# Ledger of designs, part 65: designed miniproteins, single chains, continued (4)

Each design is a single chain, and the fold is of that chain. pLDDT is the mean over its residues in the fold that is shown.

## One batch from the design tools (miniprotein)

Design m14399
Fold by ESMFold2-Fast:
Structure m14399 (fold): chain A 99 residues (1-99)
Amino acid sequence: MEEKLRRIEELLLELGIPEEDVRLIVNALRDMLEAEDDLEFEAAAAMAVMAITVALLDESLSEEQKETLRALMDAVQAGAAARDPELALERALEAVEES
């Protein structure tokens, strides 16, 4: 799991997403994995969606960068709906790798 988080971080940085936004997104994804109960998991998933939403407000981002962030948001929401943090991370990695 830590290897997948590191790879997501590396790919987002390589795409030129601002370091602060990447840090917030990766930390929220880690919190989803480390959640001990449903409330912590829901809070972490909400934080991940918020971090991605804030990143998408950056008008300087290219359409490619925005498309990657939207795909990442879809991955987080799919994992949240399934109550499966591993699914969220697997879909997130796939989304970033296809960009």
Scores: mean pLDDT 84

Design m14400
Fold by ESMFold2-Fast:
Structure m14400 (fold): chain A 71 residues (1-71)
Amino acid sequence: TTAEEYFEKGKAAYEAGDYETAADYFLQALLLDPNNNEIKANLYKAGARLAEKEGNFERAKRLYELADSLE
C-alpha cells in the first residue's frame, strides 16, 4: 500500500464524517511519506474534528491553525 492510497482512504473517511478512521489513514500515509505537508495538514484537520466532537474547541482551534500553517 502506498502513501497515496492511504491518503485517498483517509479523505474518503473524512468526507463520511469518520474522523477517527480518517486520522488513522492519514497517519499511515505520513509514516510512508513523513515530509508531506499536505498529509500533515489533513491529519491535523482530522484531529481538530475529533477535538470538536469531544467539545474541546481550544484544541480544535490550535490544530486548525497548525494545518493552515502548512503549504
Scores: mean pLDDT 87

Design m14401
Fold by ESMFold2-Fast:
Structure m14401 (fold): chain A 68 residues (1-68)
Amino acid sequence: SPLMERVRELLERAREAYIAGDEAALQAALEEIRKLYSQMSPEEQAEADRLSLAAVQEAVAALEAAAA
């Protein structure tokens, strides 16, 4: 869905901002995700939760690989 595509795009922007140390860009991306999430149905929120978990796991794996 266009909504889930937008969530994925914002999660990717948040990840890039976090890696770059750009706190303002990170906060902006998270604020947009928060606004979208508050307007979602419970079904859409469940899908967004799955996408967010996958993004966090991927970011953790990338940081772990860089530290090894």
Scores: mean pLDDT 80

Design m14402
Fold by ESMFold2-Fast:
Structure m14402 (fold): chain A 99 residues (1-99)
Amino acid sequence: SLEKVKEKINKIIEILQKTAEELRSLGTDEARDIARTLEAFIKKIKEWLEKNPNPTEEEVNNIIDSVIRLLRHYRERATPEQQAILDKAIEELEKIKKE
């Protein structure tokens, strides 16, 4: 349903906002750069949603896959502290996709 699809998008945004906040709390320039990238992605999702008010399950799953790919990319060169934050975000996003 459209309501369920919009609920999933809101959960994705919440996960990304929390992840960016946790990365910023580490106080490193590298973590701040990842946080800024996630914040830019959140803005992109919100702008896309304003132009596409009736999103589909397939479109939401494509957004989830794109975000997971982005997080995995940053994880490859991340510190252990950054990896823990990114791994939690990936796990939560994969759970939303299965709903």
Scores: mean pLDDT 89

Design m14403
Fold by ESMFold2-Fast:
Structure m14403 (fold): chain A 66 residues (1-66)
Amino acid sequence: SIEEKMEAFLETVRKLVRDMKARGESREEILKITHFMVESFAKKHNWSEEEKEELIKRAEEIVDET
């Protein structure tokens, strides 16, 4: 399902964000990379703008909470 694919993608994002923070990457660079990942994933799977916006919002929350 779309929900399961979103959850799996966001778990990958969380691990990457932790790694990037451990390397001393800035919040700006982390968000830039995270946004590119979301755009690429949504385009590859032909997701709607609404689904992409939900994924971006949840990914940004992960960047701030991780």
Scores: mean pLDDT 84

Design m14404
Fold by ESMFold2-Fast:
Structure m14404 (fold): chain A 72 residues (1-72)
Amino acid sequence: MLEKYRATMEAMAPRLEEMIAAGASDEELLREVARAFAEAGLDILAAAARALLAGDEEALAAAREELAKALA
């Protein structure tokens, strides 16, 4: 998991830098992060990012529980 997360973040970083240089909002950056995690098959992290974007505290709590199970 951690290696795949790192590889996904490293691959996404140039795109995020371009978006920041173009004046992208935090919401736009978070959407790109959610998309990249989903494409990488990091479904729990993608769900957490989408929950943060939506302000859905219940969905975010559920994603945190699933992450805890995956790391146990």
Scores: mean pLDDT 77

Design m14405
Fold by ESMFold2-Fast:
Structure m14405 (fold): chain A 70 residues (1-70)
Amino acid sequence: MVEKLIEEAAENGAKAAKIYLSGGDLKEAEEYNKKALEAAKEAGELGGEEALKRALEAMVEAVKKAVEEA
């Protein structure tokens, strides 16, 4: 389901951002970032360019919100 992949991209992106902002484990942050990008890529593969765009936009908004909460 494309919607679930968009959600996964946002969740993993936010987790990576929070780790970066807290000065935590950079390798852990990199793994969450990889998961976010893989989810966005899969959304694009299943739903086309609009799904990829939505996944990337959701990820950016989730990261922005994590930065604002820091």
Scores: mean pLDDT 83

Design m14406
Fold by ESMFold2-Fast:
Formats: sequence, structure tokens, C-alpha cells
Structure m14406 (fold): chain A 80 residues (1-80)
Amino acid sequence: GAKELAEKAIEHAEKATRAALAGDIEEAERHIKEAEEYIEKLREYVKENPDDKEAKELLLEAEIALGIALIALGVAKLTA
């Protein structure tokens, strides 16, 4: 369900952030790709379930986590 998709997206986004902070750009990019795939599935769920407010909030949380990971990766690439 939406919770499982959000949890997986956030888990991968957090792993990407940690990898980026450690300078492991390749690992960070792999985890970002996984997070993006789970977010895409969650977006489709929200599209099919437009009245599910909890799913929309979970999607926002997952998108914020991915945003943090993308910023961390960007900084890592600029400093590597």
C-alpha cells in the first residue's frame, strides 16, 4: 500500500544521503534511482486514490526525503 511505498522510498533516499555524505557518489545514485522508482509508484497510487489524504502526505514526505538526497548528491559531485 501507500505506506509501504513511502517507507521504501524514504529508506532509499536516506541511504542515498548517507552515501553522498560519505563521498560514495555511485552508491548514492543507485539509491536515488530506487527512491525515484518507489515515488513514481506512490504517485500512481495517489492518482488512482485522490481522496486518500494520508497517501498524499506520505508522498510529500517521500519527495522531501528525495529532495534532501538530491541536494547531498549535487554537493558531493561538485566537491569530488
Scores: mean pLDDT 90

Design m14407
Fold by ESMFold2-Fast:
Order: structure tokens, then sequence, then C-alpha cells
Structure m14407 (fold): chain A 56 residues (1-56)
């Protein structure tokens, strides 16, 4: 399992690779860290992938 920080960074990397705007990525970083701490690291990765699909 990923640490909360590792999960948040992995989520951010998914958004960066998909070319989402920096403003969106910056806001998502805060959400991902909170989500990893209060839910699970796996939820962050799933949410990041969903954000990429929704943006397409």
Amino acid sequence: SLSPEEAAEAGVAILEEAGLPQEVIDKAREIFLSMAEHSSPEAVINFARWMVEDAA
C-alpha cells in the first residue's frame, strides 16, 4: 500500500501525464492528500483516473 503522500503524488502524476491544467492539478493535490488520509490510497488513484476520463 502507498503512504498518503505517495498516493497523492501518484494521483497528481496521473493528472500531469494526461495534460490537465495546472490550476486543476494544484487543487486536486489538496483533495488527494485528504482523501488518502481519510479514505484510502486506492481511492485516490481511482479518483485521479476518473478525473482524466471525465475531462476527455
Scores: mean pLDDT 81

Design m14408
Fold by ESMFold2-Fast:
Structure m14408 (fold): chain A 84 residues (1-84)
Amino acid sequence: MKEKRIEALKEILKTSKVSDQEIEEFINLFNGSIEDYLEAREKLAEIRGDTLLVESIRRFREGLKKASPEDQEEALKALEEFYK
């Protein structure tokens, strides 16, 4: 599961025209948690200049801090479907 999230992140970062070095740095900092996945997606949105998406992800992260691990997994699945 962690490996699938890392691979998805890698492909998204490549699509945004981020350098290979920056992609490696993001992957090395990403520990596979839901928070780190959302942080990486937020950073991608910042690079793209998508301020609405940045704000949306920040609100999602604030909600997850109060959520149970089960609710965090449901939220990640919803986020993955929404940003397909």
Scores: mean pLDDT 63

Design m14409
Fold by ESMFold2-Fast:
Structure m14409 (fold): chain A 80 residues (1-80)
Amino acid sequence: SHMEAEDEAMAKKVEEDLAQAERLAAENPGDRELAEALRRAAEHAEGLAEKLEAEGYPKAAEAARRAAERLRELAEELLR
């Protein structure tokens, strides 16, 4: 269905955005400003996951939940 295609496309975009964040974190160890930005991105990803689940996009919601968890981990790693 059109909605299923949108769900898959949104999930892919979330995964691509996370991959970009992972590259930025790897290239900028100890960057406290980036760590704060990643923490904010994690909060936004959590809110996005709830919204997507409510709208009937389970794949995108799950991708956003995984992204939120990973973004928090990246932020903590940058501060080590």
Scores: mean pLDDT 88

Design m14410
Fold by ESMFold2-Fast:
Parts: sequence; C-alpha cells; structure tokens
Structure m14410 (fold): chain A 62 residues (1-62)
Amino acid sequence: MDDLARYSAILATLLRAEGRTDIGPGNEVSFTPKLPPSELELRARAAFAAGLSADEVAAQLA
C-alpha cells in the first residue's frame, strides 16, 4: 500500500501542476484529458522509479 500511496500522491501532484482545474460553473466536467493518460503515467512512473516523493516533485514545481 505504501508504494501505491506514493505513486498516487506523485500522480496527483503532477495533475495539479498540469492545471487540471477546468470544472464548469454548472458542475459540467469535460472528459477531455489535458494530457494523454499514457504521458501522465510515464511522468509519474519516472518520478516513482527515481525514488522521488510527492513532496520532492512538488518542490521541483514550486
């Protein structure tokens, strides 16, 4: 579970950095991804494989 939790946290950090905040005022959500899922997964996997934590990824983006 720890590995899945770390990966999930990294993925969430990357999603925030990619600006996934486009929710419509009428609670209408576009299902169009900002990045292809495979590209986002590759980035998250690379950070995970490098031993980075979500905090370290966030620090790089700040």
Scores: mean pLDDT 62

Design m14411
Fold by ESMFold2-Fast:
Structure m14411 (fold): chain A 82 residues (1-82)
Amino acid sequence: SVAERLRAAYEELVAAGERLAALLADPSAPREEIDAAIDALAAAHERLTALLLSVATPEERARIEAAHARALAELEALRAAV
Protein backbone atom coordinates (compact mmCIF):
# COMPACT_ATOMS: atom_id res chain seq x y z
CA SER A 1 0.00 0.00 0.00
CA VAL A 2 0.99 3.67 -0.32
CA ALA A 3 0.92 3.93 3.49
CA GLU A 4 3.45 1.08 3.79
CA ARG A 5 5.72 2.72 1.17
CA LEU A 6 5.45 6.08 3.00
CA ARG A 7 6.35 4.41 6.30
CA ALA A 8 9.37 2.65 4.72
CA ALA A 9 10.54 5.89 3.06
CA TYR A 10 10.17 7.80 6.34
CA GLU A 11 12.07 5.10 8.30
CA GLU A 12 14.86 5.28 5.68
CA LEU A 13 14.96 9.09 6.06
CA VAL A 14 15.19 8.80 9.87
CA ALA A 15 17.98 6.19 9.65
CA ALA A 16 19.95 8.34 7.17
CA GLY A 17 19.54 11.39 9.43
CA GLU A 18 20.70 9.44 12.51
CA ARG A 19 23.77 8.18 10.59
CA LEU A 20 24.69 11.75 9.54
CA ALA A 21 24.16 13.05 13.11
CA ALA A 22 26.44 10.31 14.51
CA LEU A 23 29.18 11.17 11.97
CA LEU A 24 28.92 14.92 12.73
CA ALA A 25 29.29 14.16 16.47
CA ASP A 26 32.50 12.15 15.78
CA PRO A 27 35.56 14.45 15.42
CA SER A 28 37.49 11.56 13.76
CA ALA A 29 34.88 10.96 11.02
CA PRO A 30 36.46 11.30 7.54
CA ARG A 31 34.99 13.93 5.20
CA GLU A 32 34.27 11.23 2.59
CA GLU A 33 31.97 9.40 5.05
CA ILE A 34 30.18 12.66 5.93
CA ASP A 35 29.75 13.48 2.20
CA ALA A 36 28.37 9.96 1.59
CA ALA A 37 25.94 10.34 4.53
CA ILE A 38 24.75 13.72 3.16
CA ASP A 39 24.24 12.08 -0.28
CA ALA A 40 22.28 9.22 1.36
CA LEU A 41 20.06 11.66 3.29
CA ALA A 42 19.45 13.73 0.10
CA ALA A 43 18.48 10.52 -1.76
CA ALA A 44 16.11 9.50 1.09
CA HIS A 45 14.49 12.98 0.97
CA GLU A 46 14.06 12.63 -2.83
CA ARG A 47 12.38 9.21 -2.46
CA LEU A 48 10.02 10.43 0.29
CA THR A 49 9.19 13.60 -1.71
CA ALA A 50 8.43 11.60 -4.90
CA LEU A 51 6.08 9.35 -2.92
CA LEU A 52 4.37 12.30 -1.17
CA LEU A 53 3.88 14.05 -4.55
CA SER A 54 2.28 10.86 -5.96
CA VAL A 55 -0.61 11.21 -3.42
CA ALA A 56 -0.61 15.03 -3.03
CA THR A 57 -3.47 17.35 -3.97
CA PRO A 58 -2.56 20.24 -6.32
CA GLU A 59 -2.68 22.58 -3.27
CA GLU A 60 -0.19 20.39 -1.34
CA ARG A 61 2.25 20.03 -4.27
CA ALA A 62 3.80 23.52 -4.02
CA ARG A 63 4.36 23.15 -0.25
CA ILE A 64 5.93 19.68 -0.65
CA GLU A 65 8.23 20.91 -3.46
CA ALA A 66 9.27 23.98 -1.41
CA ALA A 67 10.04 21.79 1.64
CA HIS A 68 12.18 19.46 -0.52
CA ALA A 69 14.10 22.40 -2.06
CA ARG A 70 14.76 23.78 1.45
CA ALA A 71 16.00 20.39 2.71
CA LEU A 72 18.43 20.04 -0.21
CA ALA A 73 19.70 23.62 0.26
CA GLU A 74 20.32 22.95 3.98
CA LEU A 75 22.24 19.74 3.17
CA GLU A 76 24.44 21.56 0.60
CA ALA A 77 25.10 24.34 3.16
CA LEU A 78 26.12 21.62 5.66
CA ARG A 79 28.44 20.01 3.06
CA ALA A 80 30.15 23.39 2.49
CA ALA A 81 30.58 23.84 6.28
CA VAL A 82 32.38 20.50 6.81
Scores: mean pLDDT 89

Design m14412
Fold by ESMFold2-Fast:
Structure m14412 (fold): chain A 87 residues (1-87)
Amino acid sequence: SSSLMGEILELLSELGRLANEIPDEEARKEVQERLGEILELIQQGRYAEAAELARELSRFAKSLGTEAGERLAEVAERLSELLEQRA
């Protein structure tokens, strides 16, 4: 998609896929819960708050020290940037 919202939805899909690749069960659950909260805020039109949570998700994912965590952190950071543009 060439629209801003289309790009946001593509990044959300990628985050969901990457969350399932996290090998640690507790870390995977934490990422999934944070992603669910981000999705809820987006559905409510609360883009600035969703951007802040996406940024926090990026920091959490980076702290995992795994390839999946690093990739998830990059996607979450990009999502945060696009959500700020929508806000």
Scores: mean pLDDT 87

Design m14413
Fold by ESMFold2-Fast:
Structure m14413 (fold): chain A 84 residues (1-84)
Amino acid sequence: SELEERLKELIEKAHKHSREGDEAAKKGDLKTAIEHYRKAREHFEEAARLAKEMGDEFTAGVLEVAAAVAELSIKILEEKLKKS
């Protein structure tokens, strides 16, 4: 369905930004890493909301955990940036 395709696109975009964040972090580009993790978090949160609207509470829960992990990565890197 159109909703299933949209959910898949949001998840794919979230994973792409997570990978780009990881790559930036490995290179020491903390600001770029934070921006990618923020976009990943936003896409995971939107995907979780859509999954709930579709009645898929399990998938929504998994995506909410993924968003929380991205949020934790942001906080860790923001703390490092404050100390530099």
Scores: mean pLDDT 91

Design m14414
Fold by ESMFold2-Fast:
Structure m14414 (fold): chain A 62 residues (1-62)
Amino acid sequence: SEEEIEKLAEEIRKLLEESDLPESVKLAVLHDIEEALNDPDPEKSLEKLKKIKESLLRYLES
C-alpha cells in the first residue's frame, strides 16, 4: 500500500540520519529511495525499499 511504502521510506531516511555513513553513501541511498518511490508498480516499489533497508542494515552491522 502507499502508506506502507511511505512509512518504509521514512524509516530508511531516519536510519541514514542516525548513521555515521559518508555523505556520498547517504546521497546514493537517498537516490535509490527516490528511484524506488518513482516505480509505478507499488509491489515493485515496496520490494525495492525492502532491499535498500536490508542492504543498509547489513552495511551498518559490518
Scores: mean pLDDT 82

Design m14415
Fold by ESMFold2-Fast:
Structure m14415 (fold): chain A 62 residues (1-62)
Amino acid sequence: MSVAELYEEAMKLLEKALSDKRVPHEKVQELARKIAEGMRSKPEEAKKLFEETIEEIKKLLE
């Protein structure tokens, strides 16, 4: 995936987490901060942060 595709996937999953009552709002804020950090990072670090955030959200939604 490109950095842009990873960002889109992470944002889509973050929207699902926001709607899921099982996910505490503090955790959603943490995930949003990680995505924002990725947006400000170099491409290599951004990819890693977005991939880690995607995996974390998927675990929260299982």
Scores: mean pLDDT 80

Design m14416
Fold by ESMFold2-Fast:
Structure m14416 (fold): chain A 73 residues (1-73)
Amino acid sequence: MSSQQYLQQASDVGQQSGNQQTRDYAQQASQSPTVEDQVRYISQAGRHALTLPPEDRNRVLSYLGDALQSLMD
């Protein structure tokens, strides 16, 4: 998967969990033209994901981690 696909999945989990900030930041990361902005938005999405239930939190953090790894390719 590309970083954009992982970020979309993180955004979808945020939406399903009712956490608009996690959804919006992951979506903004996927739409950002620079790696610097993508990393900034991924960081914000991760912070808000910490307020999610454990199962959803772990799914979001996993997708955000995969997105970061894909950006390092």
Scores: mean pLDDT 84

Design m14417
Fold by ESMFold2-Fast:
Structure m14417 (fold): chain A 74 residues (1-74)
Amino acid sequence: SALEEENRAFLEAMEPLAREGLTDEEARRAVREALARRLRELAARYAALGLLSEEELARLEASLAALEAELAAA
């Protein structure tokens, strides 16, 4: 699907940044913000397509919070 392809492309684009080891806090914050924005955009697209229930949206928001916590701890 287009959504899966876009998500894979996003992750592939982010992989070099992760591989280089972002030790700079400013760079880590930028990556975190980019990932958070992407997840929210995906949630909005799924909802617009009628593929996402309120329950599923809540689960995606929980996943985003978990990702932000992991990135903050790194």
Scores: mean pLDDT 69

Design m14418
Fold by ESMFold2-Fast:
Structure m14418 (fold): chain A 98 residues (1-98)
Amino acid sequence: LSPEEVGRSLIAGLRAIIALLEGLGAPQEAVDAVRARLAAMEAAPGDLELLIAQLRAVREVLRALAAQETDPERKAALEALVAILERDIADLEALRAA
């Protein structure tokens, strides 16, 4: 895949994460933070360094939400999203190294 195709796939993934966060009733500040990261990625979908930086920022937002979550099912869902982002970041870092 081209960097632009990878970026577009990750952008679609972030849109799905935003929809899930809204469905979970996440704080608006957290949703807005992820949306700001999405907007940056949409502006430069082929920029691997920017994509990595934005996904790391989203990962920290989701980690903070998971740490504060007291409901076990919601916590597990947030932790699963963090794990997905960790894999995406690792895949992008591998692409950057190639």
Scores: mean pLDDT 86

Design m14419
Fold by ESMFold2-Fast:
Structure m14419 (fold): chain A 92 residues (1-92)
Amino acid sequence: SAAWRRVEELARRAEELMREAGRAAAAGDAERAAELLRRAAELLREAARVAREGLGDEEAAAGLLRMAEGALRAAELALEDPALAGELLLRL
């Protein structure tokens, strides 16, 4: 129960950071978008750790790690093409 609430809290915060990153990228702030996406990836990696260690849920942990990798790829895209990154992130 407590571990599930922690995973939910971390995932929700990561989603909020990804939406903020989408807005920053759409505004042309590539560096801000990349920083927010890296922070989202850190929260998703922590959520994966809690899922694995607190819940024994390897499937949830793997899914959260794939989301973290996606956030890091989005950070690279934001630095190269912030307009495209903003469009894709705001559609999530």
Scores: mean pLDDT 88

Design m14420
Fold by ESMFold2-Fast:
Structure m14420 (fold): chain A 102 residues (1-102)
Amino acid sequence: MEKQKKIIEVLKKAVDELNTILERVERGELSANPLDPRSKEELIEGLKKAIDYVNQAIEAAKAGATVEQILELLSQAANAVRDSGEALTAIRKAALEIRKIA
């Protein structure tokens, strides 16, 4: 129970960080390439997909999923944002903290 609560807290923090990054990208404050409108759209799509995977990881954790299953969802989130260093860092930090809790 305590490990599950800590994992859920780590995942919720990651979602909050990803939502902040998404808001910054949508406002034009953060972009992979400011000269290419496609890169902004691809980054927004990747961030939304990553947020969805992390939310799936939260639901899986609440349902008693294994650490390996949760980390697989975070791996999918990381793949969705591979072109965003800040988002990738946030997901990797969450995965590292979950491995320490497990």
Scores: mean pLDDT 81

Design m14421
Fold by ESMFold2-Fast:
Structure m14421 (fold): chain A 103 residues (1-103)
Amino acid sequence: MLRVRELRETIRVGDLTVEIVVLLIEGERRLLQVLVYVYDEEGRLVAAFGITLDTTGLSDEEVLARLRAELERYLDTELPDLSEEQKAEILAAVEEAVRRALA
């Protein structure tokens, strides 16, 4: 039988609203899914991406390292016009949400 934990966070990054959804699905495997939705000042969806990781047998540090690599890749491809400061704010918020879900 599967157990699911959900965490939702919303942050402001300049004029953008970033909604973060973290799903931790525990069973024979431990799957982490992170969904990121980015809205402009008018509430229009400007970017959406998801990261799914099989975290079975991994430490929290190993999970965060893999998450960081994938998230940096998505931010560079989906939101190339963001400043490095704005990308860092999104990255930090997602990492903190995942850390809280793993606790």
Scores: mean pLDDT 85

Design m14422
Fold by ESMFold2-Fast:
Structure m14422 (fold): chain A 81 residues (1-81)
Amino acid sequence: MSAEELAEIAQRAVDEYESRREEARRALEEALGPEGAERAMRALEEAVRLLKEAAEAAKAGDVEKAIELAEEAVRVAEAAA
């Protein structure tokens, strides 16, 4: 797996989330209620920010940093579930 491929994967995940953000919020409100949805959405936004940083690190050739940031993004998203 190349740094360029990792950057493309991270960017696609960010784009997919942004295109479906409203659907995600509504699903979370139905499952968790408004307060739970707000916390989960904040965690998802943090995960997306980390994925954007991972994509930038990968584009810069820092594969190790990109993997660490992607792993942190997954952990943040899982903590919101």
Scores: mean pLDDT 77

Design m14423
Fold by ESMFold2-Fast:
Structure m14423 (fold): chain A 93 residues (1-93)
Amino acid sequence: GAEALLAEAERLLAEARKLLKEAEKALKEGKYEEAIELAEKAIELAKKALELALEAMKLAETREQLLRAIALVLEAIGLIIEAERLIEKAKKK
């Protein structure tokens, strides 16, 4: 049901945020290749979370579930944009 998809999307986004923070730290330390790899992994997890959140929106039986799914969709999109921007910065030598 929607609840299981929401829980998994939340788990994946938490992991993606952790990887993005590690990527930001690597970028500040001049570890450009490591920063790119970590950010790419964050994007993969965020894209998976986005798919799960969109599916949860279709299966939502309550307003609370629908609002949680929408929030996760927006968070996933924002994280993907931030991670892509980080990759672009890391590639500018």
Scores: mean pLDDT 90

Design m14424
Fold by ESMFold2-Fast:
Structure m14424 (fold): chain A 82 residues (1-82)
Amino acid sequence: VSKEELEAEVEVSMHVIAAAVHKLIARKSEDPEEKARHLREAAEHYREAARIAEEAGLPEELVRRLREEAERAEAEAERLAA
């Protein structure tokens, strides 16, 4: 594995952890606006992880999964904001 691939894997992992933390905060929040804000932050972290993974040539399956997670978080945030 190249140094570039390893660095990308670490960056992707950091963004996935950040997204998970924001999803956890959203789950524990009682305010719908606060829930939506944290879910949008989670979606942004998943989108950034997918971009890094794609640019680094990481598996297409990983990129697809990260994009799906971003879409799910965004959809939930949109539902709460409506």
Scores: mean pLDDT 88

Design m14425
Fold by ESMFold2-Fast:
Structure m14425 (fold): chain A 115 residues (1-115)
Amino acid sequence: MELPKDPSERSSKLTGQMMVAMSAMVEGDFDKAIEILRDALESAEKAGDLSSVGATYSMLGIVYKKQGKLEKAEELVEKGVKLIQEAVEQNPTETNRSLLKHIEELLKKIKEERK
């Protein structure tokens, strides 16, 4: 798939993969979004980038939530919360703090839908 072109964004494979996955989700192609995000997850894990790994788990959780697979969504988002918490501890950037707030809110919404 063609990577989104945004000259203001950091040039990274992960950013491009996240944007393509978001496009696939909007089109309802959840299998494609999951495939792209799993590749992004492997790349982020190989790089040792906890914030990227956590962000990828968050996005996977959103995809599974949209599919109605709430149990899988909760599992993945809980993993993301732990990793983003560790990323904030190691590097308390605005990006990492924003990711943590977002993923914690997502987890709360998933838990409310599973009642």
Scores: mean pLDDT 76

Design m14426
Fold by ESMFold2-Fast:
Structure m14426 (fold): chain A 91 residues (1-91)
Amino acid sequence: SLRERAERLLEELERAIEEKDEERALEVAGELEGVLTELIMRGELTPEQARKLIRAGATFGVQEIAASLGLPVDWEALREALEEVREVLEA
C-alpha cells in the first residue's frame, strides 16, 4: 500500500539523517515526495493532514534543487518534515 511504502521510506530517511548520508537522503526524499503526492490525491486525509504532507513534500523536493546549486542538505528541515509525515501516518 502507499502508506506501507511511505513508512518504509521514512525509516530509510531516518537512517540517512542519522548517518548523514547525503546521497541516500536525497534519493529517499525524492521518492517520498512522489508517494506523499499520491496519498494527498486520494482525498482520504483531513485538510490539516493534507497541509502537513504538502509542506513535507515541498521540503523533500527542494533538497534536490538545492543540491543542484551546490548547497548542502538541510538536515533540520528533513528531520522536521519526517516528523510531520510520521505524525500523519500514525493518526
Scores: mean pLDDT 86

Design m14427
Fold by ESMFold2-Fast:
Structure m14427 (fold): chain A 89 residues (1-89)
Amino acid sequence: FEKERQTLISLLRQALDAEDLSESTKTVANYYLKELENAKSTEEFLKVLDLFLKRLYTPSIKEAVEAFAAETTNETIKTYLKKILKELS
């Protein structure tokens, strides 16, 4: 799980840095990224990720999440990401 967590957080940070976001949006994004880092289970991680994506679904974040969903071998995370991508599309 830790490898998947770190990879996704890294991709989300890169996606956010690629966008010219307001300081208030950056503050909210950093809050959720910290919560993702502190999640103690896959279920907790996915709940935080759900809230993050529903608030901060930019084109760059969508592309990063789609790329990660295609590459990840963690079936629980992959299944969730496919579901949330469909909901947010």
Scores: mean pLDDT 78

Design m14428
Fold by ESMFold2-Fast:
Structure m14428 (fold): chain A 66 residues (1-66)
Amino acid sequence: KTYRITLTGSPEKMIGTVLRLLGEPFVELERVGENTYLITLTGSEEETQALIEELKSEPYVELEEV
């Protein structure tokens, strides 16, 4: 599954989210704008669902399925 992620808020919050995503071996991250990334998830259903729920709970993260 591929998702578009838009990061809002301070540079510190944006960096934190990017580092969190780069830490996951099942996440492929492509920068497509200044604060916009495409995430391709290659892990298990459980890993994918857990990460999506985490990202949806963040107040400075907008997530859209592509």
Scores: mean pLDDT 79

Design m14429
Fold by ESMFold2-Fast:
Structure m14429 (fold): chain A 64 residues (1-64)
Amino acid sequence: SDEELLKQANELKNEGDTLFNLGKYDEAIKKYQEAVDVRSKLPLLTAADEPAKKLEAALKKKAE
């Protein structure tokens, strides 16, 4: 269901947040990418979506 996909995407994003806060940026990027991929299966997409925003921030942090 859409609710299950949204829950899964949020759980993956939260795992990514934990890894990002631990300085594990490569692992955080993987989790955020998984969250974005799950979220993309839902009909409502926005540039302001947290998983996509978190992925961009983690990628920029790795590039610094």
Scores: mean pLDDT 77

Design m14430
Fold by ESMFold2-Fast:
Structure m14430 (fold): chain A 64 residues (1-64)
Amino acid sequence: SELLREALELEAEAALLRMQVAVLKLAAKNGKIDKEEAEKEIKKLEEEAEELERRARELREEAE
């Protein structure tokens, strides 16, 4: 199904963004990057991941 394939691609993209958030959190905790800059980027990436996850759920529901 094209819809299921698209949903999987969005889920994979969201997972990569979630991984990037985890990396940024670790880097900020270890003092490797500016905490304030990291917090702004983390918020942006989390919001983007949430939107992709929402769209993927909608596509999976339509695939029935």
Scores: mean pLDDT 88

Design m14431
Fold by ESMFold2-Fast:
Structure m14431 (fold): chain A 79 residues (1-79)
Amino acid sequence: AAESARRLGEILKEVGEKESPLLAEAGELAIEAVRAAEAGDLERAEELARKAEEALEKAKKEDPEAYEKALKAIEEAIA
């Protein structure tokens, strides 16, 4: 579960670095949220996850093509 969540964050970051700064931010925040959860810092993990969701929602509105590309990459990674 943690490895899958980290992989999703990595994909968002990889796509975002080329296509959307907001998507890259969402990916980085998601990776940090997983790291915080693995360290047992659940309060920090929840805060980072909330910020990742906010960045992802902004990316969906501002950079819908990059968001769609990230979704396809995620589908391929979990298939």
Scores: mean pLDDT 80

Design m14432
Fold by ESMFold2-Fast:
Structure m14432 (fold): chain A 59 residues (1-59)
Amino acid sequence: METLELMFELKEAIIERDYDKVKALFGKLDKTTAINTIQSVYLQGKITEEEKKKFLALV
């Protein structure tokens, strides 16, 4: 499933703090999926609350 592959790439980009790649992937995913992916990474303890806010601002 193409969406599942994009979600996996987005999770890795978020963990790596690759803001350019994250922004590019947000253009390929619907906003709800992008937001849910960011929230999932935050809940797993992989990013801080401030990093979460920064990623959400890119959506």
Scores: mean pLDDT 81

Design m14433
Fold by ESMFold2-Fast:
Structure m14433 (fold): chain A 92 residues (1-92)
Amino acid sequence: SKETIDLLVEAVRANKAAGGTASASIEGDKVVVTLRNASQEAIDLVEEAKRAAEEAGLEAELERAGDTVTLTLGGLSPVSQTALVLEVIGLS
């Protein structure tokens, strides 16, 4: 959904402002967004994005490993997948 994409884009912006990095890729029918050196603000926004995705009926899986946070989203249209990946790349 648009809300999920907007929250993830906000998380990437917040993380970049805090000195972290982000990447996004399309893995089959899913989008994988990874934040590295993740700030607490960025982590909170990713957790909110996961909840928004689940509320919208999307598949969302969140994994944390130290300062790295990965959100995997299923059920986005191809147009939404491309839009999310391009926004993350443009912010990186």
Scores: mean pLDDT 84

Design m14434
Fold by ESMFold2-Fast:
Structure m14434 (fold): chain A 71 residues (1-71)
Amino acid sequence: MKLSEEQKEALREASKKLKEAAEKMEKAGDTVHAEQLRRQSEILEKAAKGEKLSEKEEKFVKAVLESLGVA
């Protein structure tokens, strides 16, 4: 997956927000959703670092970039 610096920065910020949301959910006792958000955050971090993604992970990253208006 080839990403611009703008896209990588957007993914780093999205990853941060997902981690913050996961911590809040865990604190509220929602450990299942917290783990799901952490996994999503990890996928976005992998993409921002230029690491190889699976087809499913690449689709998720594209959806996030589209939702952020930087696709």
Scores: mean pLDDT 82

